# Designs tried in a protein design run: designed miniproteins, single chains, continued (3). Part 13

Each design is a single chain, and the fold is of that chain. pLDDT is the mean over its residues in the fold that is shown.

## One batch from the design tools (miniprotein)

Design m8416
Fold by ESMFold2-Fast:
Structure m8416 (fold): chain A 78 residues (1-78)
Amino acid sequence: MSESLKLQAEAGVEMVKGAVIKLIGKKGKLTEEDIEELKRIAKRLEEIARELEALGDHEGAASIREAIEDLKKFIEEA
C-alpha cells in the first residue's frame, strides 16, 4: 500500500490530539455537538485501523486503536 494510507493514519492520530485539546479548552464540559464530533472522529479512525489491519500493518492498526480507546475514555469521562 502507498503512503496515502499512512498519511491518513497520521492525520487520524492528529485529529484525536486536536479533539483532546478541545476538551481541555472546554474545561471538561462537553456539549452534545462536541460528543457527536468526537464519535465521528472515532468512527473514521476505526475505518483506518481496519484498512491497515487488512493490509497487514498490525502495528499501525494497534496505534490507531490505542488513540480510539483514549478518545472513548474522554467521551465516557465527560
Scores: mean pLDDT 71

Design m8417
Fold by ESMFold2-Fast:
Structure m8417 (fold): chain A 99 residues (1-99)
Amino acid sequence: SLEQAAADIRALGDELAKLAEPYSPEHAQRIREASDALAQAILDGDLEAANAKTREVIRHSGEAADAAYAKGDRETARQIGIKGVALALLSVGAMVELE
């Protein structure tokens, strides 16, 4: 359901932000804000906003993963990558359901 997709996106966004926080507090905050806005856009049926916010989450997650990798924390960078892909797939699935 869209409600479940929105809840899962918020949960993954929170996990991503927690992983990002030690390496990039600014990107962690942007991930939280964009994930929350993405979940709301899905619930509102706003495909344009959902697409835009998905791109924002992926961009800030990528920057946070790069920051973790640069500090030698390859496992955290990998986890951010995996969770970011999972969030993007959930978002795409929800957007297809809205069409």
Scores: mean pLDDT 90

Design m8418
Fold by ESMFold2-Fast:
Structure m8418 (fold): chain A 76 residues (1-76)
Amino acid sequence: SPKRKLLRDILKKVADENAAKIDEAQAKEKAAIDAVKKDPTPENRAKVRQAILDLAQVDLDTLLQGFKRFDKALKE
C-alpha cells in the first residue's frame, strides 16, 4: 500500500540519519560482551546490561522519530 511504502521509506531515512548513533551503541555492546567473556566480573556484567539498555533506547528513539515524521506526512 502507498502508506506502508511511505512508512518504510521514512523509517529507512531516519535509521540512515541515526546510523552513527546506532553503530556507536552496537560497538559499545560488542565491547562490553567481549570484556565479560575475558573477565566475567560483576562490573563487566553490569556494563553489558547497561549497553543493552542503551542500544534499546537508541532504537526506540529512532522508531519514535520515524513515527512522528510519518504522522506529520499523513497530515500534510
Scores: mean pLDDT 88

Design m8419
Fold by ESMFold2-Fast:
Structure m8419 (fold): chain A 60 residues (1-60)
Amino acid sequence: SNLEKLKKEMEELEKKRDELVSQIRTAEAQGNLDEAMDLGVQLLAETVRLHVLKKEIEKL
């Protein structure tokens, strides 16, 4: 169903966000601020996608 597909996409995006947070912390610990910033932009993009998916699920 459409709902099951959206829930799966939500779980995959949440997992990607967790991985990005871990990578940001590693980059910061290594003093790689440019990499941490680039990863932060990716985290923001995935967070926006998750917000949109949650709104789509709420409409069902």
Scores: mean pLDDT 86

Design m8420
Fold by ESMFold2-Fast:
Order: structure tokens, then C-alpha cells, then sequence
Structure m8420 (fold): chain A 69 residues (1-69)
């Protein structure tokens, strides 16, 4: 699935980039440009509502588990 692959790439970016503000900004850009509809809204919300990179990664991994069901 394109959505699953893109979310996995977003997670990898968040894990790899040390700058929290830059990592989150790039994750939001990738989600907004590469996703649509409910999946986009859920991914964007997971990133925006997270207080840290680790929290965003955890939220996105849970979302991936739901999408693979």
C-alpha cells in the first residue's frame, strides 16, 4: 500500500533526524503532500498532537498496525 509505505518512510525520517522541529516539519510536509482523506488527517493529527518525536513515532506505529488489520 502506498499509504503504509509512506507512513513507514515518515517514521524512518522522524527516527533518523536529530532536530525535533525539522523532523516534525518534514513529517507533516510528507503527510500533507503524499496522503489524502482520512489517512492524511489521522497521520497529521498524530504528528501535531505529539509532544515529542518519540510520541509521534509511537502514535504513527499504532496507526500502521490499525491500517494493516
Amino acid sequence: SHDIELIERIIAGLETLPDEELARALALKEAQEGLSGEVRDRVVAAIENAKSKEEAIEALRRLLEELKR
Scores: mean pLDDT 85

Design m8421
Fold by ESMFold2-Fast:
Structure m8421 (fold): chain A 61 residues (1-61)
Amino acid sequence: EAPKTVKLTPEQVEKLLKEMKELGIKISPSSLRNLLENHTLSTEDFFNLGSEIALKKKEKL
């Protein structure tokens, strides 16, 4: 099957980076490089990051 990637807008990238910083979430250096340089994440990395953000927000509530 063809590689599955998620293309993000610059605004989405900035929002995602801000949420990661505020919640103390980290991703691999290679995934971070793709996010910053190409504004892309693999579908798996995107869903994993989304679930991690949701989990951290749930811990605060």
Scores: mean pLDDT 77

Design m8422
Fold by ESMFold2-Fast:
Structure m8422 (fold): chain A 90 residues (1-90)
Amino acid sequence: MLTPEEVEELKAFAGRIVSELLAKARKEHTPEQVERLRRLATRFYVEMLGKTPEELLAIAREFFAEVKRILPSLQEDVDKALAELEKRAA
């Protein structure tokens, strides 16, 4: 079981990865695709409130699957980010 501090670190890491994905998307994708990712990221942050570590991982997996669906070019970045989140949540 993760401590409250570890859960906050996991959320902070997820937020950093989302910011990096948004920055990359702005350089390589249309404004419409960037806006879709931004809306998805906002929903992800809200959905992380009051969740267990297992629920946070499930939400993160769903979020990253949607990111890959909207922006397939980000697949490698998403896969690396998810692997790192899973390591930190273990």
Scores: mean pLDDT 75

Design m8423
Fold by ESMFold2-Fast:
Structure m8423 (fold): chain A 80 residues (1-80)
Amino acid sequence: SRAEAILKAAEEALKNKEKLTKDELEAGAVVAIAEAEKYKEKDAEVAKKLAEVGAELAEAAGNEELKEEAEKLKKEIEEK
């Protein structure tokens, strides 16, 4: 699925975070968070993993606002 493909790409980005720029890490976080929001009602397991990886990418980028957004989204998904 699209969500699974994006999750795989985000996980690879996190694995290679030392080789990526702050802008690339931030872009990866934004994409992962957006897909988590889109799929949270269709595939909660994948959406939860996307939010988690998005938070880790945001932290690696030094973007605390995006990290908090991703963590809040993960909590919302866990409540279902």
Scores: mean pLDDT 83

Design m8424
Fold by ESMFold2-Fast:
Structure m8424 (fold): chain A 72 residues (1-72)
Amino acid sequence: SAAAREAIAAAVRALLEAAGFPGAARHLADSIARTGLPSREALVTFLVGAGASEALARRLAEEAVAIADRVT
């Protein structure tokens, strides 16, 4: 639902802002609100491109997927 996508977008935005990626947080949240959460692999690729280490990107992607699973 649109409400679920908005809830996931808000929570993932807060997660990435807390991790120090406010620009990535904004872009990803906008995408999630429109189309839903990307795959774990797509999230890792995006976060590495935004400047996260591979280990941090994997951890943040896992947390984002867990957020989506709880909301839906």
Scores: mean pLDDT 86

Design m8425
Fold by ESMFold2-Fast:
Structure m8425 (fold): chain A 59 residues (1-59)
Amino acid sequence: SDLILALIKKDLGLSDEGVAELARLAKEGATREQLRELGRRYGVSESQVRNAIAALRSY
């Protein structure tokens, strides 16, 4: 949902591009390498990215 995306953006400090990429990975499924790469690109940990994807898939 848009609300969960907005909360994740604020919590992780992601750009609009970062949130869009995260939402795409949540929809399509993500490998561990893709989660790490997103984290490295936007300065967030693999665990933070994984938790955010789990939240997006749950709501």
Scores: mean pLDDT 80

Design m8426
Fold by ESMFold2-Fast:
Structure m8426 (fold): chain A 76 residues (1-76)
Amino acid sequence: NAMAERERLLAEIQRHLAEAQASLAKGDVDTAEKHVQRAADLLSEAIERGLLTDEEARQLANQLKTLYDAVQAAKA
């Protein structure tokens, strides 16, 4: 059902965001980049399927952008 799928996708997105943050804190930029990419893919899926409110999508996109920018800065 859509509610169970929404819960699963939100949990996976949050897990990948947390893993990206933890990897960056350890200086593991490559692992952080992979988690950011996976979170972005899952967020796109959730948005395409209409499973998120506009506010949830905006908040997650902002978190992703912050981590993406941090990864790019660490690679420079």
Scores: mean pLDDT 88

Design m8427
Fold by ESMFold2-Fast:
Structure m8427 (fold): chain A 98 residues (1-98)
Amino acid sequence: MARITAEAEVKDGKALVKVRVEGEGPFRVGASVITDGKPTGGGSALVEDGQEATIEVPGAKKGNATVSVGVVRDGKPVALATIEVENGKTVSTRTAEL
């Protein structure tokens, strides 16, 4: 199992998604950014236990976005996060361990 913490900031036309995963890794972390109900872009990173990664997603020109984060180990989803961003800052984060 994996514990996830995540936050996002939208600045200079990019979403910066910071993700930390705790548990037996390595983990593949994917982030996708949705603005006005449309996918804007995505990115991924490899993360070890307790490591923080920053995923840069281009094309996030508005300060309001939803960021969806998935964490995969050995091809299986192990954690999820949904981050709401308003005025370029995280306003809520929901996480689930799978």
Scores: mean pLDDT 78

Design m8428
Fold by ESMFold2-Fast:
Structure m8428 (fold): chain A 72 residues (1-72)
Amino acid sequence: GPPPLSPEELREERRRFSERVTRRVSEAIRKDLTDEEKRKLAQRLAEESRRFSERYGLPAPTEEEWLASLNN
């Protein structure tokens, strides 16, 4: 497989991921999504977070935690 990321590369990947996720959550809140749309987005965010976590060895928010974020 590809070589492991350096600590600097890992920090940059985390920053980019956090910025992308924060933007998507903020946009969803502004759009007043339906409960079904929020669940679907929470599922996608949980899956993306899990893949990122598995690749980089970090804990990932659950679907329920993402859904809670979308309801604030």
Scores: mean pLDDT 78

Design m8429
Fold by ESMFold2-Fast:
Structure m8429 (fold): chain A 81 residues (1-81)
Amino acid sequence: MEVEAYVLGKKVKIEVKEDTTVRELAEKILEKFKDELSVTVEEVIEYLEKKFGLKPDDIVTQEIAELIGNAISILEGKKRE
């Protein structure tokens, strides 16, 4: 299954398995942008749990993938201000 997310206005497509977790998808996205982003997996997970109640072991859907991309974009933007 392929999910899509936007990170800093860039569209990213990622292949996920039926059991891919929020943590695993966040790790995959951050690895693709490792030279561009200073956000950590831990910061993304904390944001998603506080804002949306998402757990790191929750199973990824297309909606959750979009929330992860948006979380990364927001957190990275705050570090650049």
Scores: mean pLDDT 84

Design m8430
Fold by ESMFold2-Fast:
Structure m8430 (fold): chain A 92 residues (1-92)
Amino acid sequence: MSLEELVERLLRDAEIAEEEGLPEAAAKLREAARALAAGDVEAARAHLEEAMEILLEYAREKENLSDEEVAEARRRYRAMIERLTAAAEAAL
């Protein structure tokens, strides 16, 4: 998977977040995409973690998730962020 494909994926995720009424999460996803395009994987990870927390809080309120379900979702999102940043580092 190329760095360009990862950037395009994050920009698509940002568009979806904006359509769902989450402009702050969309902004963080776009910042992560810009950081990856610049080769700054560490900054991208930070922005992705910020986007994750916004999305988890939204899901908790909208879907009435338990604290355990939120903790499980956070673990899955963090694992995904680590895989994505590892793929980006390998593509640089």
Scores: mean pLDDT 82

Design m8431
Fold by ESMFold2-Fast:
Parts: sequence; structure tokens; C-alpha cells
Structure m8431 (fold): chain A 90 residues (1-90)
Amino acid sequence: SMADAQALADATIADFEQKIADLKKLKEANKDNPVLVKIIEDNIETLETYIATLKQALATWSPDDFIATLDILKTIADKNYQQVLALAKA
């Protein structure tokens, strides 16, 4: 339903915004590591792009197509985020 798509969109956008906030803190903590800073910045840009894409898709796509795409984006975002955290701990 449209209500289900909206609720999932809101939750996913909030999750991506939290990841962006945490990555900005991680960037500050690692400012002396230019390679890691670049990786963090690229991940922030990707999450910002995903948020913009989800907002546009919610307005234009069918609820079912939207939910399927959202699940894929969330899975990719979670994997990339965990990889960045692992690199920062190495």
C-alpha cells in the first residue's frame, strides 16, 4: 500500500540520515588519514544520493516497485557502511 511504502521510506531515510551523521563523526575522528576520509566522503555522497532517489521514486513509482528497490538500496547501504566501520577499526 502507499501507506506501507511511505512508512518504509521514512524509516529508511531516517536510517540513512543517522548513518550520514555517524560517518561525519568518523571522518572528524580520522581527519589525519586522507584515504579513509575520501572513502567516508564517498559513502556520505552515496547515502545522500539514495535519499534523493527514494524521495523521487516514492512520488512516481508503484508502491510494490518502490518497496522492492528500497530493500535493495538498504541492503547495499548497510554492507558498505559496515565495510567503512571495519576499515576505520583496522
Scores: mean pLDDT 87

Design m8432
Fold by ESMFold2-Fast:
Parts: structure tokens; sequence; C-alpha cells
Structure m8432 (fold): chain A 70 residues (1-70)
């Protein structure tokens, strides 16, 4: 399932961002993941994929907020 693999790839990119030592580069990576997750959630006809994308977007948005508060 291409959509499920796309969600897994996006989650892997979010996890990889945690290993980026530059806070600005880390923030930029997380912002790209958030934007992609939101756009995919708007266009996917698959409710399970939409739920996973919305959950990922929520998790990434929280991480972005923590990085900006530091």
Amino acid sequence: DAEKKAVENLRSLADAAKSIPDPKARLAQLERVLATAKEMAKITPNEDVQKELNKLAEEVAAEIAELRAA
C-alpha cells in the first residue's frame, strides 16, 4: 500500500530530524514534515491514513512548539 509506505516514510523523516544537531535545520525538517502531513491528510480518501497523518501532524506540531520555546 503506497499510502501506508508514504506515512511510514514521513514518520521516519520526523524521527530523523531528532538527530539533526543544528536546531534551525531540525526545525525546518519538522516544518516540512508537518506541511506534507497536512496536505496528504486533505487529499487522501483513506480514513485510516488520514487519522495516522493527523496524529503525526499533532506530534510534530508539539515538537516544533517545544523547539521554539527553548
Scores: mean pLDDT 82

Design m8433
Fold by ESMFold2-Fast:
Structure m8433 (fold): chain A 84 residues (1-84)
Amino acid sequence: SVVEEAQAVLAEGKAEIERLREIKARADADKQVILDVAIHELQEAVKALEAAIASGDEAAIREATAALRATIARAREAVRRLGL
């Protein structure tokens, strides 16, 4: 279902935030700034998807799920570009 897919992506987003926090703890100061931006964007996308799920609006859930997937992809790309 739309909600089951959204819950799976929500769990993936939360796991990615924790992964980035661990990477940040071992990174130098300039890379930490970039990772902080990625963490913040993931936190906002997670919050938006949680709000959409709570609303029960399937269209809002689909949109927020797609947005979180895109944010996760951008965060992973940023980590790769940093050589981490």
Scores: mean pLDDT 92

Design m8434
Fold by ESMFold2-Fast:
Structure m8434 (fold): chain A 75 residues (1-75)
Amino acid sequence: SDEIAEVHRRIRELIMEEASLSVEAIGLIVTIKYSKDPDERRKAEAEFDEVQKRIAELTEEIKKLRAELRRLEAA
């Protein structure tokens, strides 16, 4: 159905966003561990916290959409 197709499309979009943020998080970890500039480290730590919050939000949205998908497929 069009509704099932749309939910699949939205899940794919959120998974791609989560993957991109995971790569960004790795770069921030490298900065936190290896930068000699304490200002760069503090900025990277703050950005890492925001990235982690966004990943958590995406994880919850994906779970909700997967539950909706199972409901639609069972109908």
Scores: mean pLDDT 89

Design m8435
Fold by ESMFold2-Fast:
Structure m8435 (fold): chain A 71 residues (1-71)
Amino acid sequence: AREKLLEEQKKLNKEVEEYYKESGGDEEKTAELAATLRAKMFGGEVPEDASLEEKIEIAEKLEREALEKLA
């Protein structure tokens, strides 16, 4: 479980870095993508119409719930 979570984190970080390069360094859009990918990594989705802050909060909640289920 821990090794798989670390692998998923590394994949997420690579996707975020690639998007940052492809977007021309757009920090806000990169943060939105990071929140969306983080939510998907923990088995959920972020609504496209949500604000950046809401997307981050949803991703954090999904991460917390997923980690609790793995314990």
Scores: mean pLDDT 76

Design m8436
Fold by ESMFold2-Fast:
Parts: sequence; C-alpha cells; structure tokens
Structure m8436 (fold): chain A 82 residues (1-82)
Amino acid sequence: MSEEEFDLEVELGLVEIRAAILKLSLPTVKPEEIPQMLAEIDRLIEEAERVRERGKDNPDLVAQADAVIEDLKRLKKELEAR
C-alpha cells in the first residue's frame, strides 16, 4: 500500500463513518434539519466520487466508493420523501 492509497482509504472510511452517523440520525431528524442533512449528503457523495476518480486504478477502492455513493443516494431519497 502506497501513502496515497492509504490516504484515499482513510478518506473513504471517514465518509463511510459520517454516512453511518447520518443513517442513525434519520429517526430523530426534524423537518427544519432536512435541508442541512441533504447538503451534507451531497458533500459526502462529492467526496466519495473524488476518491473513486483518484483511486480508479484500484478496483477494490472503486467498489467500496460505489457502495458508499449508492448508500448515500438511498439516504438522500429517504430524506426527500419526508
């Protein structure tokens, strides 16, 4: 593992942790908080997409990023339906 590969894995891991925190918060989210959560989800998707592009030569990293992006897009749809 190169230093750059390690940094990308750490960055993606932090996105995954933040996505998990958002998912756990969904049952307690107030209507006034939805715009802020949607903005955070959009930022996390952009970050995961940047990791995917920078790590595109690493199939495992691409697969992990795609899974995180899909999870975040599902969270976004759930919040938009409220």
Scores: mean pLDDT 82

Design m8437
Fold by ESMFold2-Fast:
Structure m8437 (fold): chain A 100 residues (1-100)
Amino acid sequence: MDIPELSEEEFNEIVEKMLENFRKELERLVKEYADDPEKLRAAAELLFGIALQEVKELASRVKGFSEEEQKKYVEEVAKRLEEIARELGIELPEAVVPEL
């Protein structure tokens, strides 16, 4: 069986589910680490990095996406993740996990 290719519609559906899960995980961490802002920030940065890596992998599986289109979608999702974190009072840096 060939590796299943993703359509743009399937990619968008998975991304929306990922964003909802990210929000729920951050809300849980905010409650758990309410008295430890250092741990809250570290945990939020880790979740953000994991989510970005998953989006990069998903974008690479979309048939017809150029490298530039993959990067654009990853940047768009990163911005949406940052907005969720900001809404919950967590400020994520512009480049949380550079590859190198």
Scores: mean pLDDT 76

Design m8438
Fold by ESMFold2-Fast:
Structure m8438 (fold): chain A 90 residues (1-90)
Amino acid sequence: MEEVLQKADEVIERMKRLIEVIQKARDAAGEASPLYSTYDKDIQDGQARVEQLRQIRDQLRLAYQRGDQSQVDRLTQEIDREYQRALEME
């Protein structure tokens, strides 16, 4: 359990760092740049994904506490997929 939750936290932190980089690029480009709206969308999409991962992590903890092995397995698979995606983005 701790290992899977740690993977979720690592993905969340990596996504936050990526969002910070995009925020700096957006701010450097300025509101008059044609790239501003693209960066803004990427930031919004990234923030929504971080929130989704936090919800999956919290649901996993609750499923584990309840002994719901079916939900634990499903949510673990979702976290593993996101972790694999994060590794591929390096």
Scores: mean pLDDT 82

Design m8439
Fold by ESMFold2-Fast:
Structure m8439 (fold): chain A 88 residues (1-88)
Amino acid sequence: MVDQYKQQAQQNYDRARQLASDGINLASSDQNVVNQLNNLLDKADTAYRLGLQSKDPRVALSNRSAVISLQNSISRILDDIQSLLNQS
């Protein structure tokens, strides 16, 4: 169960990175959109570093709620990136 949420978070993180990169390339002339996408990427990178790259065994073995919360945070960032690109 915990590993499944970590895998989903990783996949959502990778997708968020790809979509934001593609969006920056498409909107390179719109600095406001580029700035918003970079901000969302920074949030995704921070969430990924603090949660999924943690060496704390408690995250893997007993802190199921923290892993689920991290997955939900990354999923929301992915949704925010998709929403921003659809509105531009």
Scores: mean pLDDT 65

Design m8440
Fold by ESMFold2-Fast:
Structure m8440 (fold): chain A 94 residues (1-94)
Amino acid sequence: SKEVENLIRQVNGAYDQVKQALETKKRLEELLKKGEISKEEYEKAVEMLKKVAEYAVELMEKNIKKLKELGAEEEVLKEAEKKLEEAKKILEEM
């Protein structure tokens, strides 16, 4: 259904946001190492990236719950839940 397709798209988009937050954090770590940003600027930026990742994980959880309620195919649910677990692991390690 269109609703199922939209929910899958939102889960994938949120997963990509979590991965982009991690890549941005890595770039900021390189800038900090080179002395191009302060420790305070780094910590503030990482805090904001963590909030973005937290919001994305919450959106993934909410949309996966809706996918289950709509009776989405088992393979779709397994893929989405795998992405959610990877996203949660990234968030815990930030």
Scores: mean pLDDT 91

Design m8441
Fold by ESMFold2-Fast:
Formats: structure tokens, C-alpha cells, sequence
Structure m8441 (fold): chain A 68 residues (1-68)
């Protein structure tokens, strides 16, 4: 449905924005602890607003960024 496609695109944009934000923190020289705190906050907010499946996707994407 159009709503399902819109939600999928919204979650994809959310992941892209979260990845860009976390990469920006790393590039700015933020500590690993500060980066992890930001990741944890983003994942919790995603779960609250979009549910556990969206939160899991965001977490996986952000874990890949911090493992780089």
C-alpha cells in the first residue's frame, strides 16, 4: 500500500540521517563513549516512535559505522 511504501521510505531516510549524524560525531573527534551514548539514544527514540523492527535496523546500521 502507499502508506507501507511511505513508512519504508521514512525509515530508510531515518537510517541515512542517523548514519550521517554518527559519522559526523566520529569525524568531529567525539569520544567512543559519547558516540555510543548517541547511538543508544537514537535507537531508543526510534523504538519509541517506529517500533522494535525499525530500531533493530537503525542499531545494525549504526553498529556497522562504529565498527569501521
Amino acid sequence: SAMEEARRREIERLIEGAVAFVRGLIAAGESPAAVQAAVDWIVRETERLYGPEAAARVREALERVIAE
Scores: mean pLDDT 87

Design m8442
Fold by ESMFold2-Fast:
Structure m8442 (fold): chain A 97 residues (1-97)
Amino acid sequence: MSKDQLNIEVIESMVLISHSVTKIAGERILSQVTDPQARQQIQEIFNQMIEESERALKRIREAGKKGDLKKAEETHKEWLAKMKKLQAQIDAILAQT
């Protein structure tokens, strides 16, 4: 296994951990939201977070098959930026309810 392959596997693991945390946190947060409109909006954002993580994982795995560390790093950076924006949207909704 190349050094680049090991680094790609670390990036994949980070996304997988975040994916699992998002599922658990999503259930916990939704259980505490009593406003149906806010609950629906938060559910849609969690669904988007899951979809973005699955899309990133697919691209990282494809990069791994080619040993393309740069592509994996670019995908991870884009994914982190999207997750940060989605989390901020959830925080904003929760602050208004």
Scores: mean pLDDT 85

Design m8443
Fold by ESMFold2-Fast:
Parts: structure tokens; C-alpha cells; sequence
Structure m8443 (fold): chain A 68 residues (1-68)
């Protein structure tokens, strides 16, 4: 359902935000900035009604952070 997708988006955003704060605390500013840009683009998609596209971008950001 759409409500389940919105809940998933919010959960993923909270996870990504926590990872960004951890990176900033560690002084990994470049990784935090890249993830922050992807989070901003995800919110733009969400505001346009593209919840699935927004989820995909947050997942991409989390995958990026797992690789660095």
C-alpha cells in the first residue's frame, strides 16, 4: 500500500540521517556531503509524489555508504 511505502521511506530516511550524523562526527565530511545530496534529491522526488523513486535514492545512498 502507499501507506506502507511512505512508512518505509520515513524509516530509510531516519537510517540515512543517523549514518550522516555518524560520518560528520568521524570527520568524513565528503561522504556525509554526498549522502546528504542524495537525501535532498530523495525528498524532491517524495514531494513530487514519486515515493518509490524517493525510496530508491535513499537505498542508493545507504549502499554508497556501505561501500566507502
Amino acid sequence: SMAEKEAEFQRLVQELAARILELLREGRDDAAERAGVLLQEAYRRYQQGDVEGAIALVREALAYLDAV
Scores: mean pLDDT 88

Design m8444
Fold by ESMFold2-Fast:
Structure m8444 (fold): chain A 69 residues (1-69)
Amino acid sequence: TLPTDKEAAIARAKASTDPDVAAMYLKDEDPEVRLAAIRAIGKAGRRYLEPFLDDPDPEVRALAREVLA
């Protein structure tokens, strides 16, 4: 079974051990992909996460706020 494009993007974001690679997924159209990227980056990449406090998706905003707290 092949994952959907969304499932594949989420899996790649979650598997990213390099914060710069994970940060590429922050530009994804799908909020679930952006959520996975924020989780992968974490507090070590706080500078990538500040713009996401103003993200159009409420779940993305909530996670960014939680990670930056």
Scores: mean pLDDT 73

Design m8445
Fold by ESMFold2-Fast:
Structure m8445 (fold): chain A 83 residues (1-83)
Amino acid sequence: FPTSEAEARALAEAVRAEAERLGHEVLSVEVTADADSITLTVEVRDADTGEVVKTTLTYNKDGTVTLTVERNGAAPKTLSVQA
């Protein structure tokens, strides 16, 4: 878990670098931090299928994590877990 905005930004850059290394098109990588949560959003276009996958991870200070995955043509799926 990122414990700070700086760690979340480092994670975002690592994710971008890995996706690009794998040949995928990175459309966006965003980090938003407030007093109670850190949100990481990554949007990638798959090079083989052309499918756009948007993944949003929200890390809450109470230790809960919310994961939302949105794919072209599919309903968004949201899951919350205690970490």
Scores: mean pLDDT 72

Design m8446
Fold by ESMFold2-Fast:
Structure m8446 (fold): chain A 83 residues (1-83)
Amino acid sequence: SEEAEKLYEEGVKYINQNKPEEAIKKFLEALRLDPTYTGPINVMYLYYKENNKLDKAKEFFEEALKINPNNKVAKTYLERINK
């Protein structure tokens, strides 16, 4: 979806500005338009892993799973964090 990609790009721009809360709003909207979109999941995992804030990554993945309970990428990252 072009709209989902645009929201993803806006979210990445917020991540580059170190504004993860604003990025999450854009990424969740992108996931609502395209529940299979892996970009938001991968970006938030890498960002929070780099900043040693994997608990924040868990919160984001829980919100993503409310949008799509079958999001395999989010489930896989949650399992990795819990090990």
Scores: mean pLDDT 86

Design m8447
Fold by ESMFold2-Fast:
Structure m8447 (fold): chain A 120 residues (1-120)
Amino acid sequence: MTPEQKLVQKISDIVEEHLKKTKLKKFPSTSEIAKELGLSQSTLNRRFKRETGLTIDEQIKRTKESVEKIKEMVRKHNDLSEEELLEVVEKLIEEANKLREQGYSPEEIEKKLEEIIKKL
């Protein structure tokens, strides 16, 4: 794994950790991520954009949109409180990460998450 790939992985880990700590209510800022990694915001954004083609702000926006889509999918099939919804979404994110580690494709992961949602 390259130093740049390791950086992207650490950023992903920081975002996940913040989302768990805040129960999906708050995304970390680029400034918070930069401080945790011991980098300036400009250095962090430059390195991240070089590796991914996106700024951290753009990546966070896309992640936020994905989380909202999962929330909408869960709400469509279940009459859950906001607190219960956040707990379910957090578990679905953890399951998606576990499936990726097991070598499942993005398409297979999406299908398995839909199966879990239907059982709620």
Scores: mean pLDDT 75

Design m8448
Fold by ESMFold2-Fast:
Structure m8448 (fold): chain A 92 residues (1-92)
Amino acid sequence: ATMLAAGTELEFVTSHGDAQVHVKTKVLESTATSAVLQLTLTATAGEVTIELETPDGTVTITLKEGEKVELTLTLARSNGRLTVTALEVKKV
């Protein structure tokens, strides 16, 4: 796994059938032991269902076309792996 510097931004679009989502990822913090990522997810076509596994269980988010959600993920680094330790969800 590549360590990304704080302030790094990545954008991509994924689609499946009639559903399409634009993903913008920003690295807020990156250390040897932790990272904090901000994800902005926009449903650009169709209805998108997003499932995220967290320590407190699975969080399911459904976005209709034109809706956005901001996710803040706190990740622990161990042996080159990233594990979600906290999740904040904000609908916009």
Scores: mean pLDDT 77

Design m8449
Fold by ESMFold2-Fast:
Structure m8449 (fold): chain A 75 residues (1-75)
Amino acid sequence: SKLVEILRKIALGEPLSEEETELLLNTPVEKIVEESKKVAKEMGVLPDALLQAIANYLKSLGHTEKAEEIEKYIE
């Protein structure tokens, strides 16, 4: 899915397009968390590390509230 491609880019530190950023912002937190766990498993990275990378990306764009909601899923 397009969301999975976006999450892989964040995991690799690759820049997102405006369209990809908009799709991420319009995706519910629960869906981001669900797909991130799958992507982390596929890539052999820690799920918490990917969730933190996503939260940091959103904070860098001023979307602090959505980032903090994602961080609630980090153990």
Scores: mean pLDDT 87

Design m8450
Fold by ESMFold2-Fast:
Structure m8450 (fold): chain A 55 residues (1-55)
Amino acid sequence: WKELFEKLKKLTTETREQVIAVGKEAGDDLEKMQKAIEEAGRKFLAKVKELIKEY
């Protein structure tokens, strides 16, 4: 469980940094920002499901 939590924390940090980077690039383009957040969220959820399955 502790190992799973550490992997999830790392994945969360990586996803957050990716969203922030896209946000800086998108500026005031709300549509581009929304699409990037949706993609990051979908990818994050898929990786979380894979990690949980291994436990």
Scores: mean pLDDT 74

